# Designed miniproteins, single chains, continued (3): the designs that were tried, part 10

Each design is a single chain, and the fold is of that chain. pLDDT is the mean over its residues in the fold that is shown.

## One batch from the design tools (miniprotein)

Design m8316
Fold by ESMFold2-Fast:
Structure m8316 (fold): chain A 93 residues (1-93)
Amino acid sequence: MSPEELERKAAILMTAGEILVVAAELERSHEDLRRAVELLKEAARYAIESGNKEMIKEVAEALRKAAEVAERMGDLETAEEARRAAEEALKAL
């Protein structure tokens, strides 16, 4: 995959994940929250493969925000998963 294709995939997945995090909190949907974190983890993988440091930082921030939402919803397992994914993304910097 080209770096441009990886960046585009990361951007699309990050946007979708961020929207779904907001929707999950409004609807109190633990299923949608977990799906959102999986989308953001996939976005992180593509961002890392692209080598775009700014995009890696943006995805890590999105994962941290998802973890905060998970904590507010009482989903501590999903919060821990999102925080670990954010930390792993930042290690790629």
Scores: mean pLDDT 90

Design m8317
Fold by ESMFold2-Fast:
Structure m8317 (fold): chain A 101 residues (1-101)
Amino acid sequence: MPEQGLEGLELLARIAGDHRPIRTPEEAREAARNISQEHRDALLLTNALIAAIESGTLTDERLSEIIAEIKRLVTPEALEILIRYISERTGIPESELRKHL
């Protein structure tokens, strides 16, 4: 997909339980209204975790702490979406990430 900006909004919408495609500015505005601060914080923590993994500075203790905080902010279904996203971006298997749940 050529639109990098849409990926972030679509991921936030999916975490919020809205799996509908965003095709118009009005649909994007509606999706944004359904996204809570907790969903935004969870994605920020997820992106920070990915950056820490890529930098090689992440400890197992810190990995477990960040995953636990994400787990507190989102539903189990949204957590599964984020674990898949981390796996796809970092190459770490989902099974390895699930050890920290």
Scores: mean pLDDT 78

Design m8318
Fold by ESMFold2-Fast:
Structure m8318 (fold): chain A 118 residues (1-118)
Amino acid sequence: LPSAASALKDTVTVDFAVRALEEASKLEELTSDSPVILQFGVAVLHADDPRVLELLKKLILENPKIGLVILDMLEYVAFGQISRDVFRQLVDAALQSPDPRVRQRAQALRARHAAFLA
């Protein structure tokens, strides 16, 4: 248990992460006080699972508020904890978002982590 991210990943199963993302997709509003914010963090740590990855991509495209949270968790929690290909796929999905704030955040992530994504 060398880090908080590793400990958090170990306490949450892929099945729990999938259910948490499916429930979050039904939320009409999301705030910083929302109990699902923690679930987004743990879900991003499980993004190497294809079911979790596809749900994260869907949420990024369909819900801009959730998309911004996912990108923040990707950079601050999951960086170095998931595969490079999965990180790239999530950034690429965000670049296709209809919301300009999500696209701008994804462009900034791609630029800051260009060496990792090469």
Scores: mean pLDDT 73

Design m8319
Fold by ESMFold2-Fast:
Structure m8319 (fold): chain A 86 residues (1-86)
Amino acid sequence: SELDEILRNIGLVLRAIGVYLDAELFGATPEMAEELIRLAEELAENPTTPRSLVLKVAEMALEVAERSGDEELIERARELLERIKK
């Protein structure tokens, strides 16, 4: 059970890295920002996920949201990051 949760978290982090790299190499889209926000939220729901990893993915989400220019996604990413930092 715990191992399955750890492997799931690893998969989510790898997916987040992939989306982040795609945004850096090919340009940030609102869809990429939304996926990174979703992945950070999913990681935050699992108590076995190190807070440092959740913070890094949330920071990635904010960077991609800012580059996408979508004001609603920027605000969502900022709110998410502040919730995780508390």
Scores: mean pLDDT 87

Design m8320
Fold by ESMFold2-Fast:
Structure m8320 (fold): chain A 90 residues (1-90)
Amino acid sequence: ATTKTVTLTAPNGVTITVTVTKNDDGSITVKATNSLGESGTVTFKEGESATLVFASTNITVTVAYDKEKNKVTVTVSQPGHAPVSKTVDL
């Protein structure tokens, strides 16, 4: 398994730490934790995407995996604000 961590700041100033793990079976596990102590975990198959929602802040974390490039794009979005994204090599 390969694990990468990225940190993004949401438009409202909340910091989100996202840990992305590429499992040996090719699935992707994402754990997102915000600076307010909320966390969520999701596992999805290659070629798919996954979404985690922090209801207290209306922040959505979307993770998309590009199998051909072996990269993950993490996008943090909040209503009324421009989204913030980072791409990570796995």
Scores: mean pLDDT 80

Design m8321
Fold by ESMFold2-Fast:
Structure m8321 (fold): chain A 84 residues (1-84)
Amino acid sequence: QAREAIEELGREATVERVAERARGLAAQLEAAGVSLEEARERLLESNSEEAAELATKALEAALAGDDEALREYAREVVDLEERL
């Protein structure tokens, strides 16, 4: 049980870092006047379609202030990274 708790804590810390990065990027996009669609196009240049779609949804949730959706997409990003 202690190992499971440590693994979960590590995972939640990673999810929180992804969510915080998405919030930071969303703020930068807003400040620079970059649309979500432009951000998605740039993500597709260097990422798989799945990764770009998840990152775009996370940015959209961050821009909307939807912390629940943002954390869900952040978990999906962490899951994708762990499988790659």
Scores: mean pLDDT 76

Design m8322
Fold by ESMFold2-Fast:
Structure m8322 (fold): chain A 72 residues (1-72)
Amino acid sequence: SLGEKTKELIKLAEEERFEEVEKKIEELDRLAKEHAGSQEGLDAAIAASFGRMWLSIQKLIKEKEEEKLKKE
């Protein structure tokens, strides 16, 4: 389900396993292409998009926290 795919991506990102998040996103993109036009393909595409956005946000938060530690 979409919720299960999203939860897995969040867990990996929270554990700072960014390489595994990127690999999971690639797997989801593949599933979206293989099952194009189905609910499974749509769920995979949405989860992959969410994963990219979440990964970008987590990386930005990490960069900003490192910057704060240097200034404060």
Scores: mean pLDDT 76

Design m8323
Fold by ESMFold2-Fast:
Structure m8323 (fold): chain A 78 residues (1-78)
Amino acid sequence: SSEQLQRELDQAALDLAKRVTGVDLSHLTPEQQLKVAFEAIIARALGETPEEVEKRLQSLPGVGPELARKIAENIAAA
């Protein structure tokens, strides 16, 4: 069913975001979760500093400065 497929896609987005960021992003939409996950992957691939990661993430929809800082610290600690 379309409802079941939507639940599977939403869960996959949340799981990916959690694995990449180490933060619970269930309060963001699936589209926002995926965008945060991909930007975090790019930041890691480029070897960005925590400050650069925070700046990159805080510009994303649904991500404010506080959440961006928390994600950047978790990524740096990995």
Scores: mean pLDDT 84

Design m8324
Fold by ESMFold2-Fast:
Structure m8324 (fold): chain A 85 residues (1-85)
Amino acid sequence: SSRPVVLEAEVTAVDAAAGTVTLHLRLLADGRVLAEATVTVTAGQETTITLSGDGYSLTVTTTGPESVDDVRAGQRGAAQGVAVA
């Protein structure tokens, strides 16, 4: 089975020398947080992350920004998806 989910991301740290951004991810369904994870993504590189909670899992593939120079701690974003049980 599957359920609609919202993936929220917040930038918690930026390392310009390493070209990395640390994200705090929250997987939400029905107004509740199912799972949380912290992940580090590298600029220009594709990263695959699996979040699991309440018997569901979501695999997310994300590409880091072309440059970390314009990324700031506290930036937030959200995306819709489907989690699989």
Scores: mean pLDDT 75

Design m8325
Fold by ESMFold2-Fast:
Structure m8325 (fold): chain A 82 residues (1-82)
Amino acid sequence: AREERLRELTERLTAWLRALAAAERAGTLTAEQRAAAEALVARLKPVAEALRAGEEVAEEDLIEVEALRRAQARVAAEEAAA
């Protein structure tokens, strides 16, 4: 269940971030798309900080943070290879 949720969320976030990165390169990124990306990062930043501090967080929050981390790493690697 956890591995499947993490995989599915990672795949969805990776596709979304790829689309955002492509739109940014093309100069077609909307203010709404940028705001959505910034809002997601701002929402998960406290959870990531709590994890680094060794604090207990909800499993769903752990899955979201790990999925975003993996998605960001995949897109960054793809951009570096281009």
Scores: mean pLDDT 80

Design m8326
Fold by ESMFold2-Fast:
Structure m8326 (fold): chain A 108 residues (1-108)
Amino acid sequence: SDFLSLLNDIINNINNDYKKGNFLIFLDSMTQVLSGTEMSKKVQEIRELFLKGNTDEAKDKFSDLLVNMRDNLMASNPVEGDRAFREIVDRVRTVNSDMIDRINVDSS
C-alpha cells in the first residue's frame, strides 16, 4: 500500500542514508511539527533512547509511533486521516530539509 511504501521510505532513510546525526535532526523536526501534542513527548523519549545508545529500541519505537499516529488519525475517517498523516510527514520532511541545509551552509 501507499502507506507501507511511505513507511519503508522513512525507515530506509534512517537505516541507509541517515547517520546518527541525521536521525536526531529528523526527530527534532518531528518534535517541532508535533509541538504541543502527546506525540511530541513520545518523539522526545525516542530521541533520549537513541542518545543513550539504545538505537534498535529507538528505531522500533519510532516505527510504532508512525503506525499508531496513522491508525489514530484514520480511526474515525480513513480518507481524511490518511491525508492528515501525509500532510504531517510532508511538513516534517520540509523542516528536516531546511535544518540539513542550514547545517551544510554553516559547515562551508
Scores: mean pLDDT 72

Design m8327
Fold by ESMFold2-Fast:
Structure m8327 (fold): chain A 68 residues (1-68)
Amino acid sequence: MLEEKKEELQRIALSVILAALEAGASLDEALAKAKEVLRQMKETADEVTQEAIDEVIASLRAAPSSPA
């Protein structure tokens, strides 16, 4: 279901962000890396999964942690 896929993808994105931040990346770099991972997943995803990926990417854009 879209909701379950969205939660799973949000967890993946969060893990990528946290790993990048721990490696010394900036928040902007961490977000860019998470979006890139999601974009790569979208290349081989079906329509439903692509829709979930787009929603997660939009959420990451709409609510970043603090302004740069």
Scores: mean pLDDT 75

Design m8328
Fold by ESMFold2-Fast:
Formats: structure tokens, sequence, C-alpha cells
Structure m8328 (fold): chain A 91 residues (1-91)
């Protein structure tokens, strides 16, 4: 069974952490996952969100929203995972 890995990297300023920014990031991740699923029918989709400037709690919420959007867009038998990872701010 094929597994497709998708990485999405976003830098977020604290001043820009509104609901629209969160929705935009989640939509971008879900769109990337959906595109991968269209190119690889029946494959498992693994999306990793690499985020800078947000808390791990915010990253988890964005990942959960992206997963929900992706599950609603894809057939029920497609396995999807979305993980939020915080990149260090001092690199």
Amino acid sequence: MEVVKVEVSVEVAEEEQDDLTILGIATKAASAGAAAAEEHPGAKIEVTLKLTGVSQEAADRIAALAKKMLEEALPEDIEVTVTGVIAPVVE
C-alpha cells in the first residue's frame, strides 16, 4: 500500500494569528494533501505542518482543522494523518 508524505512550511507572526490566518494555513495543508490523494488514488496521506512563531497548542489546532477539512474532501476509506511541528525560533 502506497504512502505519500507531504510537507507544508509556514512562518506566522504573532500579530497575524487571527482566525483567517489559521483557516488559511489549514486550507493550504488540506489542499496539498488533497492534491497528493488525487495523484495517488488509494494511497495513505501523511501531511506534516512545520510552523514557526506559534505555540504547539496552536499548531495542534491548525493540524486538527486541516485533518477535518481533508477527511471531508476525500473518500471515507482513505487514511489521513496531519501532524503539527514547531520549528525553533532561534535558528
Scores: mean pLDDT 75

Design m8329
Fold by ESMFold2-Fast:
Structure m8329 (fold): chain A 100 residues (1-100)
Amino acid sequence: SSARRAGLAAARRALEEAIRLLEETLKDPSNKETAERAVEAAERAAVLLAQLGVDAERASQATRLAWEGLQDPSKREELARETLEVARELLERVEALEAE
């Protein structure tokens, strides 16, 4: 459907933004503002994926890890890296669904 296609495109863009901000967080994990923006972008992507019925639990778990890293600077790099890997997997899944 056109609505589903639009939803997938929105989810892809949200995941691309989350990936970009997570990569920036890994370049400078001490930058709390970048980490906060990464969490916000990941949460937006998770909401869109949930609306589509696509890997909602995995997306939610990954955003929780990013949020925990925001709260604990000693874990921020580790948890941002784990969230980034999940976001990349979810992007590949959304791109595959767009190709259908």
Scores: mean pLDDT 90

Design m8330
Fold by ESMFold2-Fast:
Structure m8330 (fold): chain A 83 residues (1-83)
Amino acid sequence: MMKELEKELEEVRKLIDENPEELAALADETAAEQTLGPEAALAYQAIRAKAAGKDEEYEAYWKKFEELVKKRAEEAEEYLKKL
């Protein structure tokens, strides 16, 4: 459901906006321990940009993250509709 995905994306964005430095620290730990997938890599770059006060870079990375997540959700919905 796209509506639930958009709600989850808004909640994640709100967390980044409210606690960017804490989320950046957690993301740094995750990146050090694991190889990030493409979605996680974009989210990580967005969080780092926000924590650094680079709002334009944050918006750019967030938009790419949102577009990729929505594209994959649409592909999953199309797959389920064929069942």
Scores: mean pLDDT 76

Design m8331
Fold by ESMFold2-Fast:
Structure m8331 (fold): chain A 61 residues (1-61)
Amino acid sequence: SDALLASFERLLRSFGESLSVEQLETVGRQLIAEMRAAGEPEAVIARAEEILRRIVDEKRA
């Protein structure tokens, strides 16, 4: 859902202030795995993966 994805993005941005790129990517992937295990649609998973990739890329820049 949009609310879930907004919460996911907010959480990753918060973690990104204190975690390394590598740690942030690991945490983000673990959260996405939990979303998949909870039965979230593939469209939601794909959007979560895109959010993680964008935030990781921003932190690397």
Scores: mean pLDDT 86

Design m8332
Fold by ESMFold2-Fast:
Structure m8332 (fold): chain A 108 residues (1-108)
Amino acid sequence: KPVPLTPEQRARMEAEIKRITELAKKDPKKAFDEVKRYMEEHGAEYPLEVARIALAFALNSGAKAAEEIRKQAEKDGTPAGEVLAIAASFAYNFDSSELSVKFLKKRL
C-alpha cells in the first residue's frame, strides 16, 4: 500500500530534505524536531516515503550532525525519535544494534 510520489511531490520532498540538512549543520536539535514533525504529520498517509526521507536526511546531514541527532533522539523517547536514532546510527556506522536492544528492553 505504498503511494508513489508525483514529480511535484518528489521535488518538494528533495527541497525539504535539503533545507533540513542545512539546518542540521547549524542547529541539530531544530533539524531533529523538523524531521520528527514531518514524520508525525505525514507518516499515516505516506509511511514509506516518510521513512525514506528520514534515511535520506540521516545520510546527508554529515557525521557530526547525525551523532547529535542520535543523542537527541535517544532522549526523546518517541517512536519517531527511535526511528531517527536508528537511521542516523545506520548511516554513520554507530552501533544500531545497541540502540535496538535498548529500545526493545524498554518495551519488554
Scores: mean pLDDT 62

Design m8333
Fold by ESMFold2-Fast:
Structure m8333 (fold): chain A 101 residues (1-101)
Amino acid sequence: DSPLMQSLSPEEQELVRRLVDEIVEAYRQLIKDGASFEEILERIRELLREAAARMPSPLVAYRLLSEVRHRLYELAKENGWSAEEIKALVDVVEDVEAEFS
């Protein structure tokens, strides 16, 4: 478990884990379906904005987005994405973090 999660209540930790898993699974599904790079970035941005807006506080939203950023970074590396493509994906997460900070 990430030290970042230790500051959340058990209910908030469970909510974050569930939504992170949903966003990660959406990314996996888009890859399997052969979605374009642009479609993946747009869909992930939409899912992140929706998830962050539903969080009970800015702190929980930040923890959600930080966990998603880490997991998507690792997954994109595993799927052979270039450094430029990985940066674009991380930039999408960081843009949403800025909107909710």
Scores: mean pLDDT 84

Design m8334
Fold by ESMFold2-Fast:
Structure m8334 (fold): chain A 95 residues (1-95)
Amino acid sequence: SPVVEEIREIYEESMKRIEELKEKALEYARKGDIEKAEETLREIQRVILETVDRTLRLAVESGDPQAGMLAQIVRDDFLGYLDDIRTEVNKLYSE
């Protein structure tokens, strides 16, 4: 399905961006730059929420059940990853 391929491409591009931002957030947290770490976390949240919204919209508009399933997996994976990144950064603040 073309929409399934588009969702996969969106997932891969977003994941790459999130990983780059995660590394940056952790580096700021390790240096004690709480303000920049929090700014970077807000950017991660923005990327995740925009990706989830876009992929869910594409799936709904397509009517493709496989696209719907994939969009739900993307949502659950990315929201879980956001929570994990938040937790990891918070641990560095308490060290």
Scores: mean pLDDT 89

Design m8335
Fold by ESMFold2-Fast:
Structure m8335 (fold): chain A 93 residues (1-93)
Amino acid sequence: PAQITSLTVSPSVAKVGETVTITATASSQPDSVLFLVTKDGAIKQATTAKADSNGVATTTFTPTEAGTYTVTAVAVDANGSSQGASTTLTVVD
């Protein structure tokens, strides 16, 4: 299956109500990328984005609570899903 080669959140430190951009790049041509944003074991957002011809998929997230969020991306193709790549988003009030 396609692998996530990079996962970025911009900005990586945001304020409550600030929209962040999440960008994932896959090494192969995936059908889609699943993005999960979690905090304290709860899913706060789940989105699926189609990857472009370069394997890049993008989504946005606007946090409603301060704290540390985990952002996970999984590439999905006909061979299955990749091992997830994860990064953190820090949100301040």
Scores: mean pLDDT 80

Design m8336
Fold by ESMFold2-Fast:
Structure m8336 (fold): chain A 80 residues (1-80)
Amino acid sequence: SAALEAAARALGLDPDTTVGEFLARLVARRPDVARLTPFIYEQLGGDAASRIADRLPRSRPEDILLLVAQLLGVPVSAFV
C-alpha cells in the first residue's frame, strides 16, 4: 500500500518491503524508529504528532505496531 511504502521510506527501507520485513526492522533497530518522526508530523500534524513521536523510541513493539497502524489508516490485523 502507499501508506506502507511511505512508512518504509521513513525508516530507510525498500518501498516494496513486506509487512514482516518492516516489523523485523522496527523491532530489531529501535533507533531507526526515530526516522518515523517526520512522517508522524506530516500525517498527524502539530502537538498530537509531537506527543506520539516522543514515545516511539521507548515503546514496546506491540505499541509501535498499534501506532503505525493508526498513522497508516489500516487495521492492526494488516501487520499480524
Scores: mean pLDDT 55

Design m8337
Fold by ESMFold2-Fast:
Order: sequence, then structure tokens, then C-alpha cells
Structure m8337 (fold): chain A 106 residues (1-106)
Amino acid sequence: NKEKVLEIAKELAKELIERNKDNKDLVKIYQEIVNSKEVTDTDIKFLAFLIGKMGLLRRLIEAGVDRETLEEIAKLLGEDFEELLRLLATSPSPAEAEDAYLRELA
């Protein structure tokens, strides 16, 4: 499962490079994630900050990361996995799930 988390972190970093290819400083930061041999807690928190906690969770679920690892990541992000899963399941789209999550934090 850590290998799947690393693969998703690298995919997200590559997507962020494409979106920010004119910003050399951001590309350098994202390239460090692409070149990483392992995913760190700091990398997970940074990606969650950039794409949203719900967006990151959805990508990990779609990659087939197991429930135990997803619960550990949710806890690392300061969240209850069941609550995040409820928001994701009841929202029509990932964007609406993120909006619902942010609204509940307010």
C-alpha cells in the first residue's frame, strides 16, 4: 500500500508540473516528489494542501489503497476517515465533496 501511495503522490506531482510548467520554482518542488524513493508525511500534507484533502483521498481510493492506510492518512491530516468518506459518498462530484468538507469546517 505504501507503494500505491507513492505512485499517486508522483502522479499528482506530475499533474501539478504540467499546470505550473511556466513557474520554475514550483516545478522544482514538485520534481522533488516525482524523484522521491518514498512518500513522507510532509509530502502527504503538502499534496492535501494543494489539491484538497477530499481530492487526495479520492485519488487514493481510486488507486485501490486499503482502508487501513486511508484511515492512517486521514488521521495524519487531522480528519475522521468515516466523516470524509460520508461527504465523498453523498456529494455528486469530487468538487462538491471538497466544497461540502470546507463548509463543514467553517
Scores: mean pLDDT 73

Design m8338
Fold by ESMFold2-Fast:
Structure m8338 (fold): chain A 77 residues (1-77)
Amino acid sequence: SSQTVVNSMRHAVSVNSDVFRQGLIDMGMTPDSAQQIIDMIQNSTDDTNPVDLLNQISDIARQSGADDVADSFSRSS
């Protein structure tokens, strides 16, 4: 479910945000776009719609040129 994906990402970022950020860069994202995704996840709350969050992450990934990553997040929403 979208909520499970978001919860997994929040946990990964809370454990080690630098490792998560580097993973996004290794997938073809720019450092600035990867940091935007980290900030978005960290600023999300229990009231954040998981589908909206995943779609927004997908849009950032697409703007970064990581179309395969963007498609993956969009399909998870």
Scores: mean pLDDT 78

Design m8339
Fold by ESMFold2-Fast:
Structure m8339 (fold): chain A 81 residues (1-81)
Amino acid sequence: SVVDTVEAAYDEAIAALEAAGRLDEAARWRRGKDSLVATLRAETDPVFRAMLLGIAARELEELGMDDLAARLRAVADELLA
């Protein structure tokens, strides 16, 4: 599901940040994950959900986590199919 893909990608990003000793960033990403997951569960518009995934993918790209970003972009493309 969309939510499962987001949770998996964010958990991997959070684990990488924690392993790097970037604990404050990991905590912010954990809060961001909770907020995004809650929004995706409440939102029914596939276009708006795809937009949220695109924003999240951009933030993952800014961390250098391009593979995780690509997973979110793939799910966004499926929502718009």
Scores: mean pLDDT 89

Design m8340
Fold by ESMFold2-Fast:
Structure m8340 (fold): chain A 73 residues (1-73)
Amino acid sequence: ALREQFNELIKSGKSKVEAAVELVKQTGKSFSLNDIAESSGHAIGLYHDLSKAQGLKKEGSESEPRKVRFALA
């Protein structure tokens, strides 16, 4: 699952941004924060971190961070 892949990338020493970019590159798919976040708080934190990322584009509203999708820019 996408959450397990994301966690393995983090465990390998990648930052949240690096892990997210790598996840999209490896899967060829956009992901939602619900696909990788463990809680609403985790999703909000990831939303702020990933929204600042170079190489990612954001689709969706900051009022619903769990539903926001990330893809390659």
Scores: mean pLDDT 75

Design m8341
Fold by ESMFold2-Fast:
Structure m8341 (fold): chain A 97 residues (1-97)
Amino acid sequence: YGEAADTAIDILEENGGKVELNKLIDEVSKRTGLSKQEVAAVVRALVEAGIVEEKFDPNDPRKIILILNKEKAEAFRNDPQLREELVARVKEIVEKL
């Protein structure tokens, strides 16, 4: 799950810090081999940690746009404790599915 979180951050950075939710889930699932449901749990943990923010698309409120917090993403990449906490949260979310 830590590798999937890194992949999600990489995709967000590749796209100028913004990606639509379903597009991010699909691409992370493709790159990592995790199910879309497991990737959704990773994205949820990133949002709860404030590494990623959710916003409705002003042009289409049916779409959710994810916005990267670059400072928190950098802290997450370099802090083993934050990485362990995110992985533990993802496991908790997945276990309840």
Scores: mean pLDDT 81

Design m8342
Fold by ESMFold2-Fast:
Structure m8342 (fold): chain A 73 residues (1-73)
Amino acid sequence: SAELRARARAIVEAIEAGVRAHKEEIDPELDEAEEIEKAARSVAHNLLARGEPRELAEEVVRLARERAEEIRK
């Protein structure tokens, strides 16, 4: 649904912001694209563990992967 996609987008945006802040302030050597994908997989597992829809978890991972590919270009 549009609502599920909007929620997944907000989650990925929060992951991106956190990874970027960590890279800028703590670890300039951090691979931003790789860390976004790792964080998204962790978040997806947590979403499933707390009973959130599988479709939400899958969409979070998919969007994070797309964003990581954009960063690598």
Scores: mean pLDDT 87

Design m8343
Fold by ESMFold2-Fast:
Structure m8343 (fold): chain A 74 residues (1-74)
Amino acid sequence: SAMKRQEAIERISEIMVKHAKTQLEYAKKHRTEEDIKRNIHSVDIYIKIAQELGAKPEHIEELEKIRAELEKLG
């Protein structure tokens, strides 16, 4: 049970990181203030979810790096 929960958490955090990376690459190509703000908000939600679920520190750090890169675009 605990192992399957941890596997689910890791898969969810991997999906969140993958989505955040896709949003960052889109924002790099289509730099609008509104899209950047929306993407930062989405990544903030992902960071909160990852922290609450106890995702791997590496996944949380990757989300924080993506957030920082989005801030540099705006």
Scores: mean pLDDT 86

Design m8344
Fold by ESMFold2-Fast:
Structure m8344 (fold): chain A 85 residues (1-85)
Amino acid sequence: MRAALEEQLDAILEEARAAADAVLAAGGSAEQAMQAANDVLVSKSRALLATLPPEDQQVFLDLFYNRVVPAFLALMEEYRAREAA
């Protein structure tokens, strides 16, 4: 279970990155790219959490706060750095 949830959360992070990169490729701002990434992360994470039985929801929350949030914050720092360049 935990490994499968890690893979699904990693896939959501990649979708968030892809959404942000698409905004930048279309000439959008870093702010718009970060918003697009956040929207994907929030909507996809909520949808995944809603499909899980109660025992797996706790595993999801543990992974979300200890793995996904730090990775997402690092991704946001990448987009801020790109804006500064």
Scores: mean pLDDT 81

Design m8345
Fold by ESMFold2-Fast:
Structure m8345 (fold): chain A 72 residues (1-72)
Amino acid sequence: SFARELAEKAEEYEKELMEKLMTEEKVGFKGAYELARLKAELKAAEEAKVPQSYIERLRKEIEKLEKEIKEG
């Protein structure tokens, strides 16, 4: 199904993004995990050509989380 394939692709990207955020950007574990998950899901969604409204929701969630991480 669409949701399953999207989730599987996002999980692959999540591992790489999580490692980068933790090792290079020194983001705390909880923030790095959530941010990596959302960014991976966005990347998978863009590759899968999902509706623009779904992509925009993911982008807004990422922006919100990045602000929360920066503010503490």
Scores: mean pLDDT 75

Design m8346
Fold by ESMFold2-Fast:
Structure m8346 (fold): chain A 61 residues (1-61)
Amino acid sequence: MKPSDDEIFESLTRMAITIAKQSEDKKEAAEFLFRMAEIMEKQGAPQEYVEELRKKARELE
């Protein structure tokens, strides 16, 4: 139970999705989101945030 960690992962997820939406290259944005999901999973982020990033990445393919 780490409320600060959960808040950080939520903020990172939101920020990553926002950056991807602002990208001119959909493929680059998708690759960025997949990479962020992998990084967050390695950092111990809750699976729901990792899955959200992967969903958004798949939408951009």
Scores: mean pLDDT 79

Design m8347
Fold by ESMFold2-Fast:
Structure m8347 (fold): chain A 66 residues (1-66)
Amino acid sequence: SPEQERMKEYAKIGQEILDKVKDKLTPEQYEELVSRLNKEMLESVREGLSLEEFRKRAEEIAEEVL
């Protein structure tokens, strides 16, 4: 479905962001970032957010955790 494909693209963006910062994070910060990105991904699917807007939100979440 279009929603499943969008979820897959959001997950790809989230993983790219995690991979960029994971070595800079404590285990607790990593767990927080994963949790926050998963929640944002689920909400973004419901709202039908663009991939660009999702990337922006995901990057902001990563900056808040760092």
Scores: mean pLDDT 85

Design m8348
Fold by ESMFold2-Fast:
Structure m8348 (fold): chain A 89 residues (1-89)
Amino acid sequence: LEEAIEYLDKAIEALEAGDWEKAKEYIVKALKLIPQELRRMGDQPLPEISDEDLEKSVEALIVRYEEDPSPLIAHLRALREEIEEYLKK
């Protein structure tokens, strides 16, 4: 889970830089480490992503937010905070 936080931080940085390829790579790596149940937690939960088609689901998510990444960045930050809280217990 600590590695998932690192990948989420890198994904957010990539999105802020407009590097969509790096953002996709890091989101996929983070979500592979995060149980599906945790992806649904928080005030701004990440949209449901299929584990079977993880890379395709993340690519579709990136395309959706290509013009304005702000909502996606907010979702990833909320997920990161939920994981940090989970690790502190």
Scores: mean pLDDT 71

Design m8349
Fold by ESMFold2-Fast:
Structure m8349 (fold): chain A 96 residues (1-96)
Amino acid sequence: DEELRKLAKEFVEKIKETILEKLKEQGIELEEEELEELLKELEEKLFEEMKRLVETLEKNGEVEKLKKQVEEALKENADNENVSLQGEFVLRVLEA
C-alpha cells in the first residue's frame, strides 16, 4: 500500500502541468491552495483505484499474465517513449 501511494503521488506530480493546461483551456484558474487540494484528491482516488485493480487481478490470478503482456509490449515498442513510460508505470503498480 505504501508503494502504491508513492506511485499515485509521483504520477499526479508528473501530470500536474498537463492538468493545469487543461484547466486553463476550460477557463479555470485555481489558487495554489485549491490546486493542492485537487491534486491530493486525485492522488487518493488514483491510489484507491490502483489498489482495487491490483487486488482484483491478484484474486483472479491475472497479475503475472498482465505483467508478461506489458513487458512484451515494452519490448516491442522500445523506441516509443510514451509506451515505455506508461508500461513502466503499470509494471510498478502491479509489483507494488
Scores: mean pLDDT 74

